# Designs tried in a protein design run: designed miniproteins, single chains, continued (2). Part 84

Each design is a single chain, and the fold is of that chain. pLDDT is the mean over its residues in the fold that is shown.

## One batch from the design tools (miniprotein)

Design m6913
Fold by ESMFold2-Fast:
Structure m6913 (fold): chain A 64 residues (1-64)
Amino acid sequence: ATFTVTVPEGWGYGGKTLKKGEVITEDSPIVIEFPELAEKLVGKTLAQDYASLFPGDKIVLEDK
């Protein structure tokens, strides 16, 4: 199933390029900024390309 996460309003790491099929890791900026999300996000795969990420953007992940 797809899983959606909104980039939090505390986010200081805009302008990141991510590719569809990439796996979120412990070194991903969203996990570094919000470590409490690591257990939910680490190992999820990006469902689409992102040219940049800014606060309020939605990240779509595949939970497979």
Scores: mean pLDDT 69

Design m6914
Fold by ESMFold2-Fast:
Structure m6914 (fold): chain A 102 residues (1-102)
Amino acid sequence: SFTEFVLNVVKNIRKMVEASPFYKALSPEARALVDEFLDRLEKRVKEKNVSTKEQALEIVDEITREARKAAQSLPPEERQAVLEVVDAIKETVKFYLDLIES
């Protein structure tokens, strides 16, 4: 299903992110925020039984806004690092969604 496709994309992104040196260099608090961002994406995609690209993009945008708000509690340097990772994840999801509809 399309839901399973999106979940597999998020799962693969999680593996790539967690294996990256930049993720490992994050503080425990910053890593927890990135982990929560990915967990919320998976949960919302499952709950909504996402069947369209538009629904998937809406969820990504919503969860990204939530992550940006949560990141405001972090020190400026950690906040910037988390926002860069979150934006990279968002763009990677969008890239894969565009690929299947090309």
Scores: mean pLDDT 84

Design m6915
Fold by ESMFold2-Fast:
Structure m6915 (fold): chain A 112 residues (1-112)
Amino acid sequence: MIEEYLELFRRRAEEVRDALLAAGLSPEEARAIAREAREGGLQSAEYYAEQGRPEEALEVLAVGLGVATGALLAAMEREGRPREELEKVLEEGEKELRRRMEEILRKAEEQK
């Protein structure tokens, strides 16, 4: 289950990074998209978790953080940041997603 959402996160990050690079967006525009996607994803995940819908919470969290990470990677690549820094951002995004998913699942189990 968790691994399926990590795969969704990775796929969304790659798709969004490629799309924003192809669109030729500025680093500033890409960072704005990253911020909005992150805020929206976190807010939607909290809403679904509070409604007792952990599966939907995990999905919107994975998508939101994936879009946010992809947009940040596009910005960093346009800024000429080295590959090692991009790989670290992706790794940190995966770690945050895993931690937040585990917290949602723990809270859902406690509410049974």
Scores: mean pLDDT 87

Design m6916
Fold by ESMFold2-Fast:
Structure m6916 (fold): chain A 79 residues (1-79)
Amino acid sequence: MEAKKREAVAALLEATLNGDMSLEKARELGKLAGREELAEEWYEVGKEAHAKLEELIKAGKIDRAALEAERAAFAAALA
């Protein structure tokens, strides 16, 4: 079901941006998207993406407020 996949992707982005991606959360999102087999990969990618994001924010290359606005726009585009 496409709507559930979009919801799972939006939740993955939110968890990645907030740095609260856990293996349990990745498994629940995998179930929601019908992709339970990708849970561990999503967890690893989420951790790496969050670490890179924090690095870019610290370096002044990304504005956290602008990033939140882009996340909201992406979620709206998935609707």
Scores: mean pLDDT 72

Design m6917
Fold by ESMFold2-Fast:
Structure m6917 (fold): chain A 87 residues (1-87)
Amino acid sequence: SAEDQIREIAVETLEEIIEKLKEINAPESLIESYETLKEQALTASAAEARGMLQLVLREMEELSKEDPRFKPLAEIAREALERVDEI
């Protein structure tokens, strides 16, 4: 279903964000917060999953203002939202 596709996009996106956070040696607390968000995404509604992607985009954009290493993570979240909006 469209709802299952939106949830899957959110889960896959959060997995990629977590991997990239580990690659750039982001704070452990930030990584743990995203691991918690991913667990919540596994049972999220489509609306909740879209909201999670919007939250991720806002947080990554804010972090990228001070640290350009976060810019690719903001782009990952933006591309995920574009995919969701086409469903």
Scores: mean pLDDT 90

Design m6918
Fold by ESMFold2-Fast:
Structure m6918 (fold): chain A 99 residues (1-99)
Amino acid sequence: MYKIERLGEKQVVIAAEVDSLTEEEKKELEKFVEENKDKMSLVVVASRKVPLEELMEIGREMAEKFPDETLNLSSDAESLEELREKVEEFLKKLEEAKK
């Protein structure tokens, strides 16, 4: 299962709970990302066993911090706590890369 939220004209957040995604939903998401990654800022947050609303909240935070970036965080994290740690590491590496 996945959710797409438009934050602005050229900014979209995609949250995906990996364990509940069908093969068709995976293809639809991959197609959407491929068709739109050069047209708008996409923030994709995908993880296991974390509720969609929590994934969406993380995606919104990432989009707010990096509004002009296309970001893709796919994780095997099975808890919100583990995912939050991976998000912090990911964002820190992005900040260091821009120095």
Scores: mean pLDDT 79

Design m6919
Fold by ESMFold2-Fast:
Structure m6919 (fold): chain A 97 residues (1-97)
Amino acid sequence: LQEKLDEIQELLEQKKKEGFKKLIELALNDEDPGVRAHAAIILGTFAPEELHEEIVPPLIKLLKDEDPIVREAAKQALEEIGGEVAKKALEKLKKEE
């Protein structure tokens, strides 16, 4: 677990597109909800604007994750990213409460 996060942190410091793709994979597919939540937060905080189109759809999917911590992380990440698609997804979630 920590080894995966350390590797991703190093790739993120280099601002490589491959690092963000691996974060998307971890956020969507890792068996540990803590890993999924942490990856979602990192995507929302550090992803450059040119990658927002690639990361917003995975984060929207995580709003329906089975774990409430992952759902909250995805919500925070989408709020941090902003933009019309993210804003519409958050408004839809709020109306379906």
Scores: mean pLDDT 75

Design m6920
Fold by ESMFold2-Fast:
Structure m6920 (fold): chain A 74 residues (1-74)
Amino acid sequence: MEEEIEKKIEEVRKKAEEIANKMLDEEEKKLFMEVLDYILERIKELTKDDEEAFKEAIELIKENLEKMVKELKE
C-alpha cells in the first residue's frame, strides 16, 4: 500500500512537471510544483486509511492538472 501510494504521487508529480515545462517559466513552475507537493502530502495524510479515497483524489488531480496550470499562467 505505502509503495503504491508513493508511486501514484510520483506519477502525478511527473505529469504535472511535464505540463508545467510546456506552459510555465522556471519560477512559475517552481511555485506550482511546491503547491502541488503540499496538496499531495495533505491528500496522503487525509486518506492514509482509505486507499480508494486516495486513488479517487489522485485521479481528480491528474484530470485537472492542465486546468490548474492554465488558471495560474495568467
Scores: mean pLDDT 78

Design m6921
Fold by ESMFold2-Fast:
Structure m6921 (fold): chain A 90 residues (1-90)
Amino acid sequence: AAEEARRLVAEAVEHLREAVRALEAGDREAALRHYREAVDAALEALPLLPEEVAKELEELVNRAGEAIVAGDVEAAREAVERLERLAREL
């Protein structure tokens, strides 16, 4: 059943979108809170995904985190766009 994995990845994407919006608004605290929610959803999804997909999810979530910590809105937005594409292929 890929339904649980798809739901968890979609949940991670939504939390990352919220993190990017908060970052664009200059609210670093809210961005980090939403990012933590995305990490929690992603961690639950990882063992349910094929190894290659799990690796891509992990890399994109980590990249988003690096961008958020750096205050790099463009890099954070790009990571979310790539993760959205990954979610569509699930």
Scores: mean pLDDT 86

Design m6922
Fold by ESMFold2-Fast:
Structure m6922 (fold): chain A 94 residues (1-94)
Amino acid sequence: MSFAEQRQALLDTLIEITLKANAAAREKNNLEAHEKIGELVEQAFRELSRAASREELLAVWRRTMKEIVEVVKEVDEEVAEEIERIAQETLERL
């Protein structure tokens, strides 16, 4: 897998995670969580797009997933667990 393919895989997974996290926040009518998720995702897209190395991609991914999972756990613990699983499976495929 090339560096560009690794970046794209993380970006694709981030979109999937964003949809799940936002769905959970909307279902619970948690506007604060929705706003925080949006900010974290926007920053992650920017940082992943600018990452110059695999090491930087992995660092951005690990930090972002921790922060998103922390927010989602307060909204829906089952969705947070699913997001953690998806994030880990993506790393294992890189």
Scores: mean pLDDT 87

Design m6923
Fold by ESMFold2-Fast:
Structure m6923 (fold): chain A 94 residues (1-94)
Amino acid sequence: SMRELRRKAVSLLSAMAIIASAALSGLLPAEEAAEQIREITEEILELLPEEAQKKYREKIEEATEALIEAVRAGDVKAAHEALLRLDEIVEEAL
């Protein structure tokens, strides 16, 4: 169901935010966080219907790379902005 897919997407986005926060706080190495963020992004993409994957893949990948770069730079504001973009794109895609 769409409700089930949205619930799973929200859980994955929440996990991504926790990982990013841990890296920004120095509790997790940035490159380990980057690997986990990419894995979560692939899980989010797998939840999307094929038509939505084709339409939103590039936007999701761009927002994911923006988050990873923000985490590497220790840029809390840029990381929050990238997480908000991911949330908006995924909500639109579902």
Scores: mean pLDDT 90

Design m6924
Fold by ESMFold2-Fast:
Structure m6924 (fold): chain A 115 residues (1-115)
Amino acid sequence: SAKGREHLRKAIEHLKKAIEAIKKGDLDSALKHIDKALDHIRKALEYVTDEKARLEAEIHLGIALINIGLARRFKDLELARLAVGQLAEAVKVLAEAHGDEEILKEAEKILEEVK
């Protein structure tokens, strides 16, 4: 779906901004961009027809939500970084299932950056 693809592109844009904020030590900015990426991935999931990819992406979103909650509570940049990694894994799963090589490549770059 063109709408699903657009949401995944917007998620990638926000994950890149979250990484930049993390590198600057700006937790509040990082979490705002993480929230926007999460919302776009959730919207992209509405267009997924592959059940296995959907469930795998939802598992990564669940782990990301735990790390986001802990990052807010403890003001922890490393937990925010872990959340970015999990959201990027969700984007990778969805891009791979749809054969979207451009978004897959961008998700892989984000995963390398948050290693």
Scores: mean pLDDT 91

Design m6925
Fold by ESMFold2-Fast:
Structure m6925 (fold): chain A 83 residues (1-83)
Amino acid sequence: TFGLRPPRKETKTFTFTTRSGATVTIKLIDVEFTEENSKLIDELIRLANRLAAAGRDVTFTLNSLEEIKKAVEELRAELARLE
C-alpha cells in the first residue's frame, strides 16, 4: 500500500565444485529475487549440490520463474533415480 516496489530483475551465476569433483553451474538471467523466488533458488542449489555430490555435473541457464520450477522438478526426478 505504501509505495511497495517489486525487486529489480538480476542476472546471477552460481558455480561451485563438489567433493566428488563434479561441478554445478546455475545461471539465472533477468530473474526477480523476491523472498519466495529466493527460497525456490536455494532449493534448486541444494538439489543441484546433492546430485553433483553423487558425481553428476549440473548445468542450468534459466531466464524465468517457470524454468526454475521446472529445473527443481527435473533435479528431484534425477535424485530419485539415484536413490
Scores: mean pLDDT 78

Design m6926
Fold by ESMFold2-Fast:
Structure m6926 (fold): chain A 69 residues (1-69)
Amino acid sequence: SDAAIAYLQRVAASVVENLKAMGAEDEAKQLQETVDQILAQLRAGEISPDEALDRLFKAAEEAIQKAHA
């Protein structure tokens, strides 16, 4: 649904901006690239909104862990 896509975009944008704010520019860039791929697949109907959210949360967790390494 359009609401699910909007929610996913908002969550992704928040995490990317938080990574940038803490100086984790490389992690922010990598997460943004992953998010762009997830959104493209979701819009193409290749994955479900639930699969998109699962992939986003895993990618965000990895990026945050790398930023604090």
Scores: mean pLDDT 83

Design m6927
Fold by ESMFold2-Fast:
Structure m6927 (fold): chain A 58 residues (1-58)
Amino acid sequence: EEVTTTVVVRAPTEEEALARLQALLAEIGAQAPVEVTSLEVEERDGVYTVTATVRVTT
């Protein structure tokens, strides 16, 4: 079975935000296969918001 969900992380740099996202995806991936289907990066007022749409196979 597959479920699609959205993960959002924020950090003061794009690199830090992406690193945080990868850490979260690694934790989820340890329990079930995870595929990133979409990734968006937005910067506002010195804060980077990374929004990932992920597919998890249970």
Scores: mean pLDDT 79

Design m6928
Fold by ESMFold2-Fast:
Structure m6928 (fold): chain A 80 residues (1-80)
Amino acid sequence: MQRILEALARAGEALAAGDVEGFREALEELASLVTDPQARQRVLQLGDRAVEALRAGDREAANRYAMEAADVALAEAAKQ
């Protein structure tokens, strides 16, 4: 749980700064903390979409996909 919250905080900071590389790294870290393979794959897919949106300058879409990835990761952590 704590490591997931730390990864989410870093993702939010990178998004606010427009730091595409930091945002990607934080979302990949988030996915790595998800132990269920299906949930991890979903976090990776949402993370990829979030990174692509940020690269395109669509911060609203980037935030939305990142929040969906966060919801998946937090829901999985709550089962453990």
Scores: mean pLDDT 85

Design m6929
Fold by ESMFold2-Fast:
Structure m6929 (fold): chain A 98 residues (1-98)
Amino acid sequence: SKLEEAKKLLEENPEHRATVLLVAGYIALTGALIAKDPAEQVRLARVASELFEEAAKYMSKEDLETALKIVERAADESPHPEVRAILRETAEKLKKLL
């Protein structure tokens, strides 16, 4: 499958792993803000949190600063209290790595 091919490329090219995880994190974060179902918003916020935390191990300082600003803004823009709490906690974890 294309997913297995992508996993192999990430294993062979660790430097690309951060970028793939970061992009997936931004997609999940966008889903957390725009999903119509509140339960799906919470689920996607948790997925985004996990992806950003994993990506942070491999991110440049510049990418980490950019991700932090985007996550903080998303936390402020979310009307859902649980999504806001998850994104705030994610931002604090990213901030500790700076």
Scores: mean pLDDT 82

Design m6930
Fold by ESMFold2-Fast:
Structure m6930 (fold): chain A 93 residues (1-93)
Amino acid sequence: MKFRVTLVEAESTDEVMEEGFKSSIGGSIEIEAEDIEEALEKLKELLSLSAEMEVKIVEVEKLSETKWRVVLELINKETGKKAFLTLEVEELP
């Protein structure tokens, strides 16, 4: 299955992290996975490898049969600063 992941909201106590993620709102990536759980694990791996971030899945809400809202907690390993990203994940036809 193919999943589209779109950033819809970003919040951080660190202004630089918040501004950086907010500039990416509306940005999307596509992930091939068997199910939503595999798609989220692949997303977590991509973010952890590219950004020196610890990534935690905080919330997964099923909005429809093909759409989910996901909240991620990101921790910068160098600074210990945290950000929360709200994502929409859609199963593509």
Scores: mean pLDDT 79

Design m6931
Fold by ESMFold2-Fast:
Structure m6931 (fold): chain A 87 residues (1-87)
Amino acid sequence: MSRRERLLEVLEETAERLKERFPELRELIEEMLEKIRQYMEENPDLSVAEFATLLEIMIHELVEITGDYEAGAAIRAEMRARLRAIE
């Protein structure tokens, strides 16, 4: 499996976890997911670190909307663990 395919799996898994935790924000999460997918398509040499920054921004925006810093921290930790497995 390519690095890009592994990053897309982390993106989709993280988005599913966010939609599970914040079902009321499903549409916003799907919009953010599509924007990140588009950015990855336009930037095929995107580093794991740059990709992690995009996911951190998405999680941060959702945490700011919901006020659920604990859920945000848990999902962020899970995402980082998956990214470490790629490197």
Scores: mean pLDDT 83

Design m6932
Fold by ESMFold2-Fast:
Structure m6932 (fold): chain A 82 residues (1-82)
Amino acid sequence: SLEEVEQEALEKFDEKLDEAIARHKAAGVTDKDELVSDVFRIVQEVVDELRAKYPDLPREELARIARKLTEKGLEKVDEFLA
């Protein structure tokens, strides 16, 4: 179902973003611009994975999921830097 696809996307996104934040911490880099770049890169990675796994998923739904992931990622970056 679409709900299951969104949940899969969200879980993959959270895992990838948490790894990116952890790498920044380990490297001593907490640059907001770098973290924001990571958010957009990870959104694209997740969208590409969904497109490959679910080729019949409407483009409009992929765009909606991408927007939700981007908004969540930017919020998470702001929370981390607070």
Scores: mean pLDDT 85

Design m6933
Fold by ESMFold2-Fast:
Order: structure tokens, then sequence, then C-alpha cells
Structure m6933 (fold): chain A 90 residues (1-90)
């Protein structure tokens, strides 16, 4: 349903916000070796925030199927960023 899509958008927005804050905090104490990867991840999150805003704006004009597919791809991409962040910290 569209209500479920709106809920997923809100959850994705919160996950991006939390990831951005964690990356910024990590950058304050990061070793020189980890800094480029963290900066690349931060840029990825900021691009994701822009793409999510664009998706929110386009949502009323998308079919339910198109909206679900775009959200699924976004969720996969965000999961990848979250997993890469954890790898950089280990």
Amino acid sequence: SRAELEKRLEELRERLRELRERIREALETASPEKRPALEALLAGVERGEGELRKLEEQLPSLSLEEAEERLRRFEEALRGLEEEFERVLS
C-alpha cells in the first residue's frame, strides 16, 4: 500500500540520518588509513539523501509497482553502505 511505502520512506530517512551521524563521529577519531573510506561513505550517504528526497517528490506520480521497486533498490543500496561502514570500523 502507499501507506506502507510512506512508512518505509520514513524508516530509510532515519537510517540515513543515523548513518551520517555515525560516520561524522568516526571521522573525528579516524586513523589516516580509514579516513578516505569514511569520507567516501559520507559522500555516498549524502547522495542517498538527495536521491531519497527526489523519490519522495516523484512518489505521487509513480505506480505502486514502480515505487516498491525503487524503494527496494534503495534499501539494498543503503544496506550496502551500512555494511561497508561496519567493515571500515573493524
Scores: mean pLDDT 87

Design m6934
Fold by ESMFold2-Fast:
Structure m6934 (fold): chain A 92 residues (1-92)
Amino acid sequence: PAPIRIENLEVPDSVKVGETLTVKVDVTGAAPDTRLKAILSDANGETVDEAESTSDTIEIKVTAPPGEYTVRVVASDAQSGAASEPKKVKVE
């Protein structure tokens, strides 16, 4: 099996405070123990919200105040890991 890669990251352009941000990820090389973590970071690079999933869809409950943020997904298992490029998200 190939090492884990994140091939695509689909994130909405905006989300409302207190709503769920749905992150869809396309991962190759996933094993049964592969875990996905989506991380919502502020303009200072601080993690404000995060969520984990074992499926290709990760739901983050947004507690962050209105502003501009970035979302990144990290995939990991016992043998390898991969990280996506960050995507911009507006919290309204």
Scores: mean pLDDT 80

Design m6935
Fold by ESMFold2-Fast:
Structure m6935 (fold): chain A 81 residues (1-81)
Amino acid sequence: SEELREKLRELLRKLTAPFSTVTKEQINEVLELIRKLHLTDEEVDRLADEIAAEFGLTPQQREAVRAFLRSLREKAEELEK
């Protein structure tokens, strides 16, 4: 739903200081939202790109965010099986 996607965007914005302020609880919340939304790697990449553009992240930081979110999506899919 749109509400769950907005919630995911908010959490991802908090993760834009990518690994420095990330708690296990926040990671679990993102995993749960990705699982509920059944996001593809492409959809996760688009969300990462939106956030990177919004916050003026460098290409290197953007790539790190994408890699992190893809890792979470794969983990969410693993937990569903």
Scores: mean pLDDT 70

Design m6936
Fold by ESMFold2-Fast:
Structure m6936 (fold): chain A 113 residues (1-113)
Amino acid sequence: FAAPPADPEVAAALAELQTVVAKAGKLAAESLSDEELDAVHAEVQRLVGEAHRAARAGDAEAAYEHYLRALHLLADATKDPEKAEELKKKIEELVEKIKDALVARLAAAPAQP
C-alpha cells in the first residue's frame, strides 16, 4: 500500500489499525493449520484491501469498519478458547484506543499538534 490518504494523521491512525490486524493474524496463526491460515488470511487481505481503498477515497469511517471486520474474523478463527479470549480482549483494548484517537482526529480535521 504505497499511496497514503491526503490526511497524514488519518493515514497514521489507519496504519496503526493495519498493524493491529497483522499482530492479531500472527497470534491466530498459532492456532491454525497452514491450510486454514491461508484461507483466513485471504479473506483478511480482501477486507484490508477494501479498507485501504476506502481510506484512499477519503472514507475513513468505512476503512475503520473494514479493519474491525478483519480483526473479528481473526479472533473467530482462533481455535484455542483461551487464546481466542486473550486475542478478543487485546483487540478490544487496542481497537478502542485507536478508535478514540481516529474519531478525535477526524472531528478535529485536520489534526493540529
Scores: mean pLDDT 65

Design m6937
Fold by ESMFold2-Fast:
Structure m6937 (fold): chain A 90 residues (1-90)
Amino acid sequence: SFAEKLKANIEKLRKKIDENENDDEKMVTYARKMLALAKLAVKKYGKDNPIVKEMVELVIETLKRVIEKSTNPDVKAQAEKLLKEAEELK
């Protein structure tokens, strides 16, 4: 099903985020990709779908982590913008 494909993509992106935890630029890139998928999933399934909620929560958690630990002002600014967009999906 499409939901199973979304779950598989969540797991792939989660793994990439975890493997690149110390690479703030890569973490922002993976979070951005997941946010794009989350926006599409919200449109198709709605905000209250459990898989969509998990996806949005993972994006928010990842972006907050980048904002907290990154010393690169451009990366922080990108993460803050994406965090605002992700929080609007709650």
Scores: mean pLDDT 83

Design m6938
Fold by ESMFold2-Fast:
Structure m6938 (fold): chain A 114 residues (1-114)
Amino acid sequence: MVKNLKGAIASVFLGEPLTPEKLLAIGKWIEENNGKVIPTFDPTAPLLGKGYYYLEQGKLDEAKRYFEEALKIRPSVFAYVGLGEIARKEGKLEEAEKWYQKALELDPNNPLAK
């Protein structure tokens, strides 16, 4: 399903758990199909998707902006992990640890916050 952008979006609409792969697929679809409106079950999902899309492209400032916008709506493990990866790629290891700690506080068993 995640290998198919339409399937990833449908999975999220069916209330299935979000994953970084699903969020990345959503972000790629939004960028490639800008101008098509899809009803959002979760207003953070498009922002997180764009964050992961720009993170994959190495556009760290753009990725950070989208994760920060998602956090204005509500706390998110995916936004905290994304911000941690940005800090790690910038060589800010102490900052990265703070973001991963926030992710673990939200979900102590989350493997993404290792």
Scores: mean pLDDT 69

Design m6939
Fold by ESMFold2-Fast:
Structure m6939 (fold): chain A 65 residues (1-65)
Amino acid sequence: GAATIRAVVVHELMRETGLSREEAEALVERLQRAPDVEAAARLVMEETGLPEEVARGFARAALSL
């Protein structure tokens, strides 16, 4: 379900960025409030420094929740 997918996204963000669980969960919530994938991807890049392709992947996953 959505909770399981969210947990996977949070875990992958922690693994790729070194963010704490709380920080990764807060970031996912911010991504879900973004108007589109481009805005969410920019947010991931600004907060984590991840490259665009990876950031777009996380943005798409979060907005699909």
Scores: mean pLDDT 83

Design m6940
Fold by ESMFold2-Fast:
Structure m6940 (fold): chain A 92 residues (1-92)
Amino acid sequence: SLEDQLAALERLRAAVVSALRRRLGDTPTVREIERLMAELLAALRAQDVDAALALAGRLVTHAEEHITDPGARAAVEYLAGQARALAAALRA
């Protein structure tokens, strides 16, 4: 269900945020990623597919430009990919 998929993304977001804070600390980059993730999940919950896809793209771009840790970058990109898959399912 959509509720189950959103709950899974909320758990993934919590895990990614925890990993980012452990690896990178409480930095402006981590705070911006957290903000974008929160907006992305809000867009998915509202079923705003276009906003969700745009936010997932901004997450990937911000991670590529500002995160040098490969594991931290991969975690953000993985979450963005899962969100894109859910957004595509909502459109179909």
Scores: mean pLDDT 88

Design m6941
Fold by ESMFold2-Fast:
Structure m6941 (fold): chain A 71 residues (1-71)
Amino acid sequence: MEKKREAVREQAERNREGALSLGFSEEQAREIEEASLKAGMEALEKGESLEEVLKVVNETGDELQDRLLEE
């Protein structure tokens, strides 16, 4: 369990770093990290595979990036 939680946190952190490299603010990057982390942890609690959980983390980050770019 803990190793899977760590992988989710690391992927959410990578999503934050990616957002910062694209020119998003620290506030927006943190929001992307928090949303990605929440979605990943929820998927993990539902018993999804690590591969599917990490996909959810990445998709959530991408969706929020797209939403922020539309504003």
Scores: mean pLDDT 82

Design m6942
Fold by ESMFold2-Fast:
Structure m6942 (fold): chain A 98 residues (1-98)
Amino acid sequence: SMELEREILLGVAEIALAVAITVLDNLLAREEDEEVREKLEEAKRLLEEALRELSAEEPDLDKAIELLRKAAEVLKPVDPEMASLLELVIENVERIKE
């Protein structure tokens, strides 16, 4: 049951990141402010790297958490709601480590 719980938490985190990346792509397609675009692009790259770490056969959870924290920090001034959702994903990944 504990192994199943960890698999579910990891799967939820991966789905949440895939959705967040898609939302960032949609925002980038419509954004005209160059400073905001740069921050969205940086956040997207960090989330894509975090998703690769979580989706690996031996996930590096510490690196994924570091990348997610950086993405949340970059997003706080431009999309604080997305940053808060990433903080929930971080909590989910930290629960896998427990």
Scores: mean pLDDT 86

Design m6943
Fold by ESMFold2-Fast:
Structure m6943 (fold): chain A 63 residues (1-63)
Amino acid sequence: MRERLLEAAVEAARSMGLSEEVGREVAELALKHGIDRAGMWAYFRYGPEAARALTEALLEAER
């Protein structure tokens, strides 16, 4: 699970023009506090489109 969430979030961050560090931080937040909190963090820092892309990637990785 951890590896899949990290890979998914990093790839989503790259597709949005964000750094790999952003992807890793979002994945770590999701693992520790849940996807909703990770998405909210991304929303306030990078806007709604980045938050949507990152949360969608995390949800798909949990399947």
Scores: mean pLDDT 81

Design m6944
Fold by ESMFold2-Fast:
Structure m6944 (fold): chain A 66 residues (1-66)
Amino acid sequence: ALTPEQREKYIKEIEEAKNWDELMKAVGKALAAASGAQREALQRAVATNDPDLEKVKERVIAALKA
């Protein structure tokens, strides 16, 4: 599971992502560090085919806070 420090680090990287490439890179790092239910929640957050970058960021951040 992610520590509070790791969670804040990944949330910041996701919030700072300016485009899909940067967002997917930040998500990839978070997925590599996450495990169990948190990793599955994060995978579900990005699996939605949503064209809105800001909505995907919201879902990913919510998954990291779960």
Scores: mean pLDDT 79

Design m6945
Fold by ESMFold2-Fast:
Structure m6945 (fold): chain A 80 residues (1-80)
Amino acid sequence: SAQTQQLISRIRSLAAQFQASTDPEEQKKLLREMGALIAQIPDENVQKQLASLLRNYQASTDPSQQQAYLDQMVSLISQS
């Protein structure tokens, strides 16, 4: 739907801002904003996949694993 595409576009923009940011506080704000937009996605499969990856990112303490989850989120957003 047009609403889903707008939400995905906004999430993609926030993900790009997150990748460009070097400020931990700004990164936390961007993650919260992405989570809020993901929760609004009406496509349950897309919502569940993105929400799962975001949770795994936040739960991970390994920088390499965190980067892998971010890359997967960006890939899914780009395919949607």
Scores: mean pLDDT 82

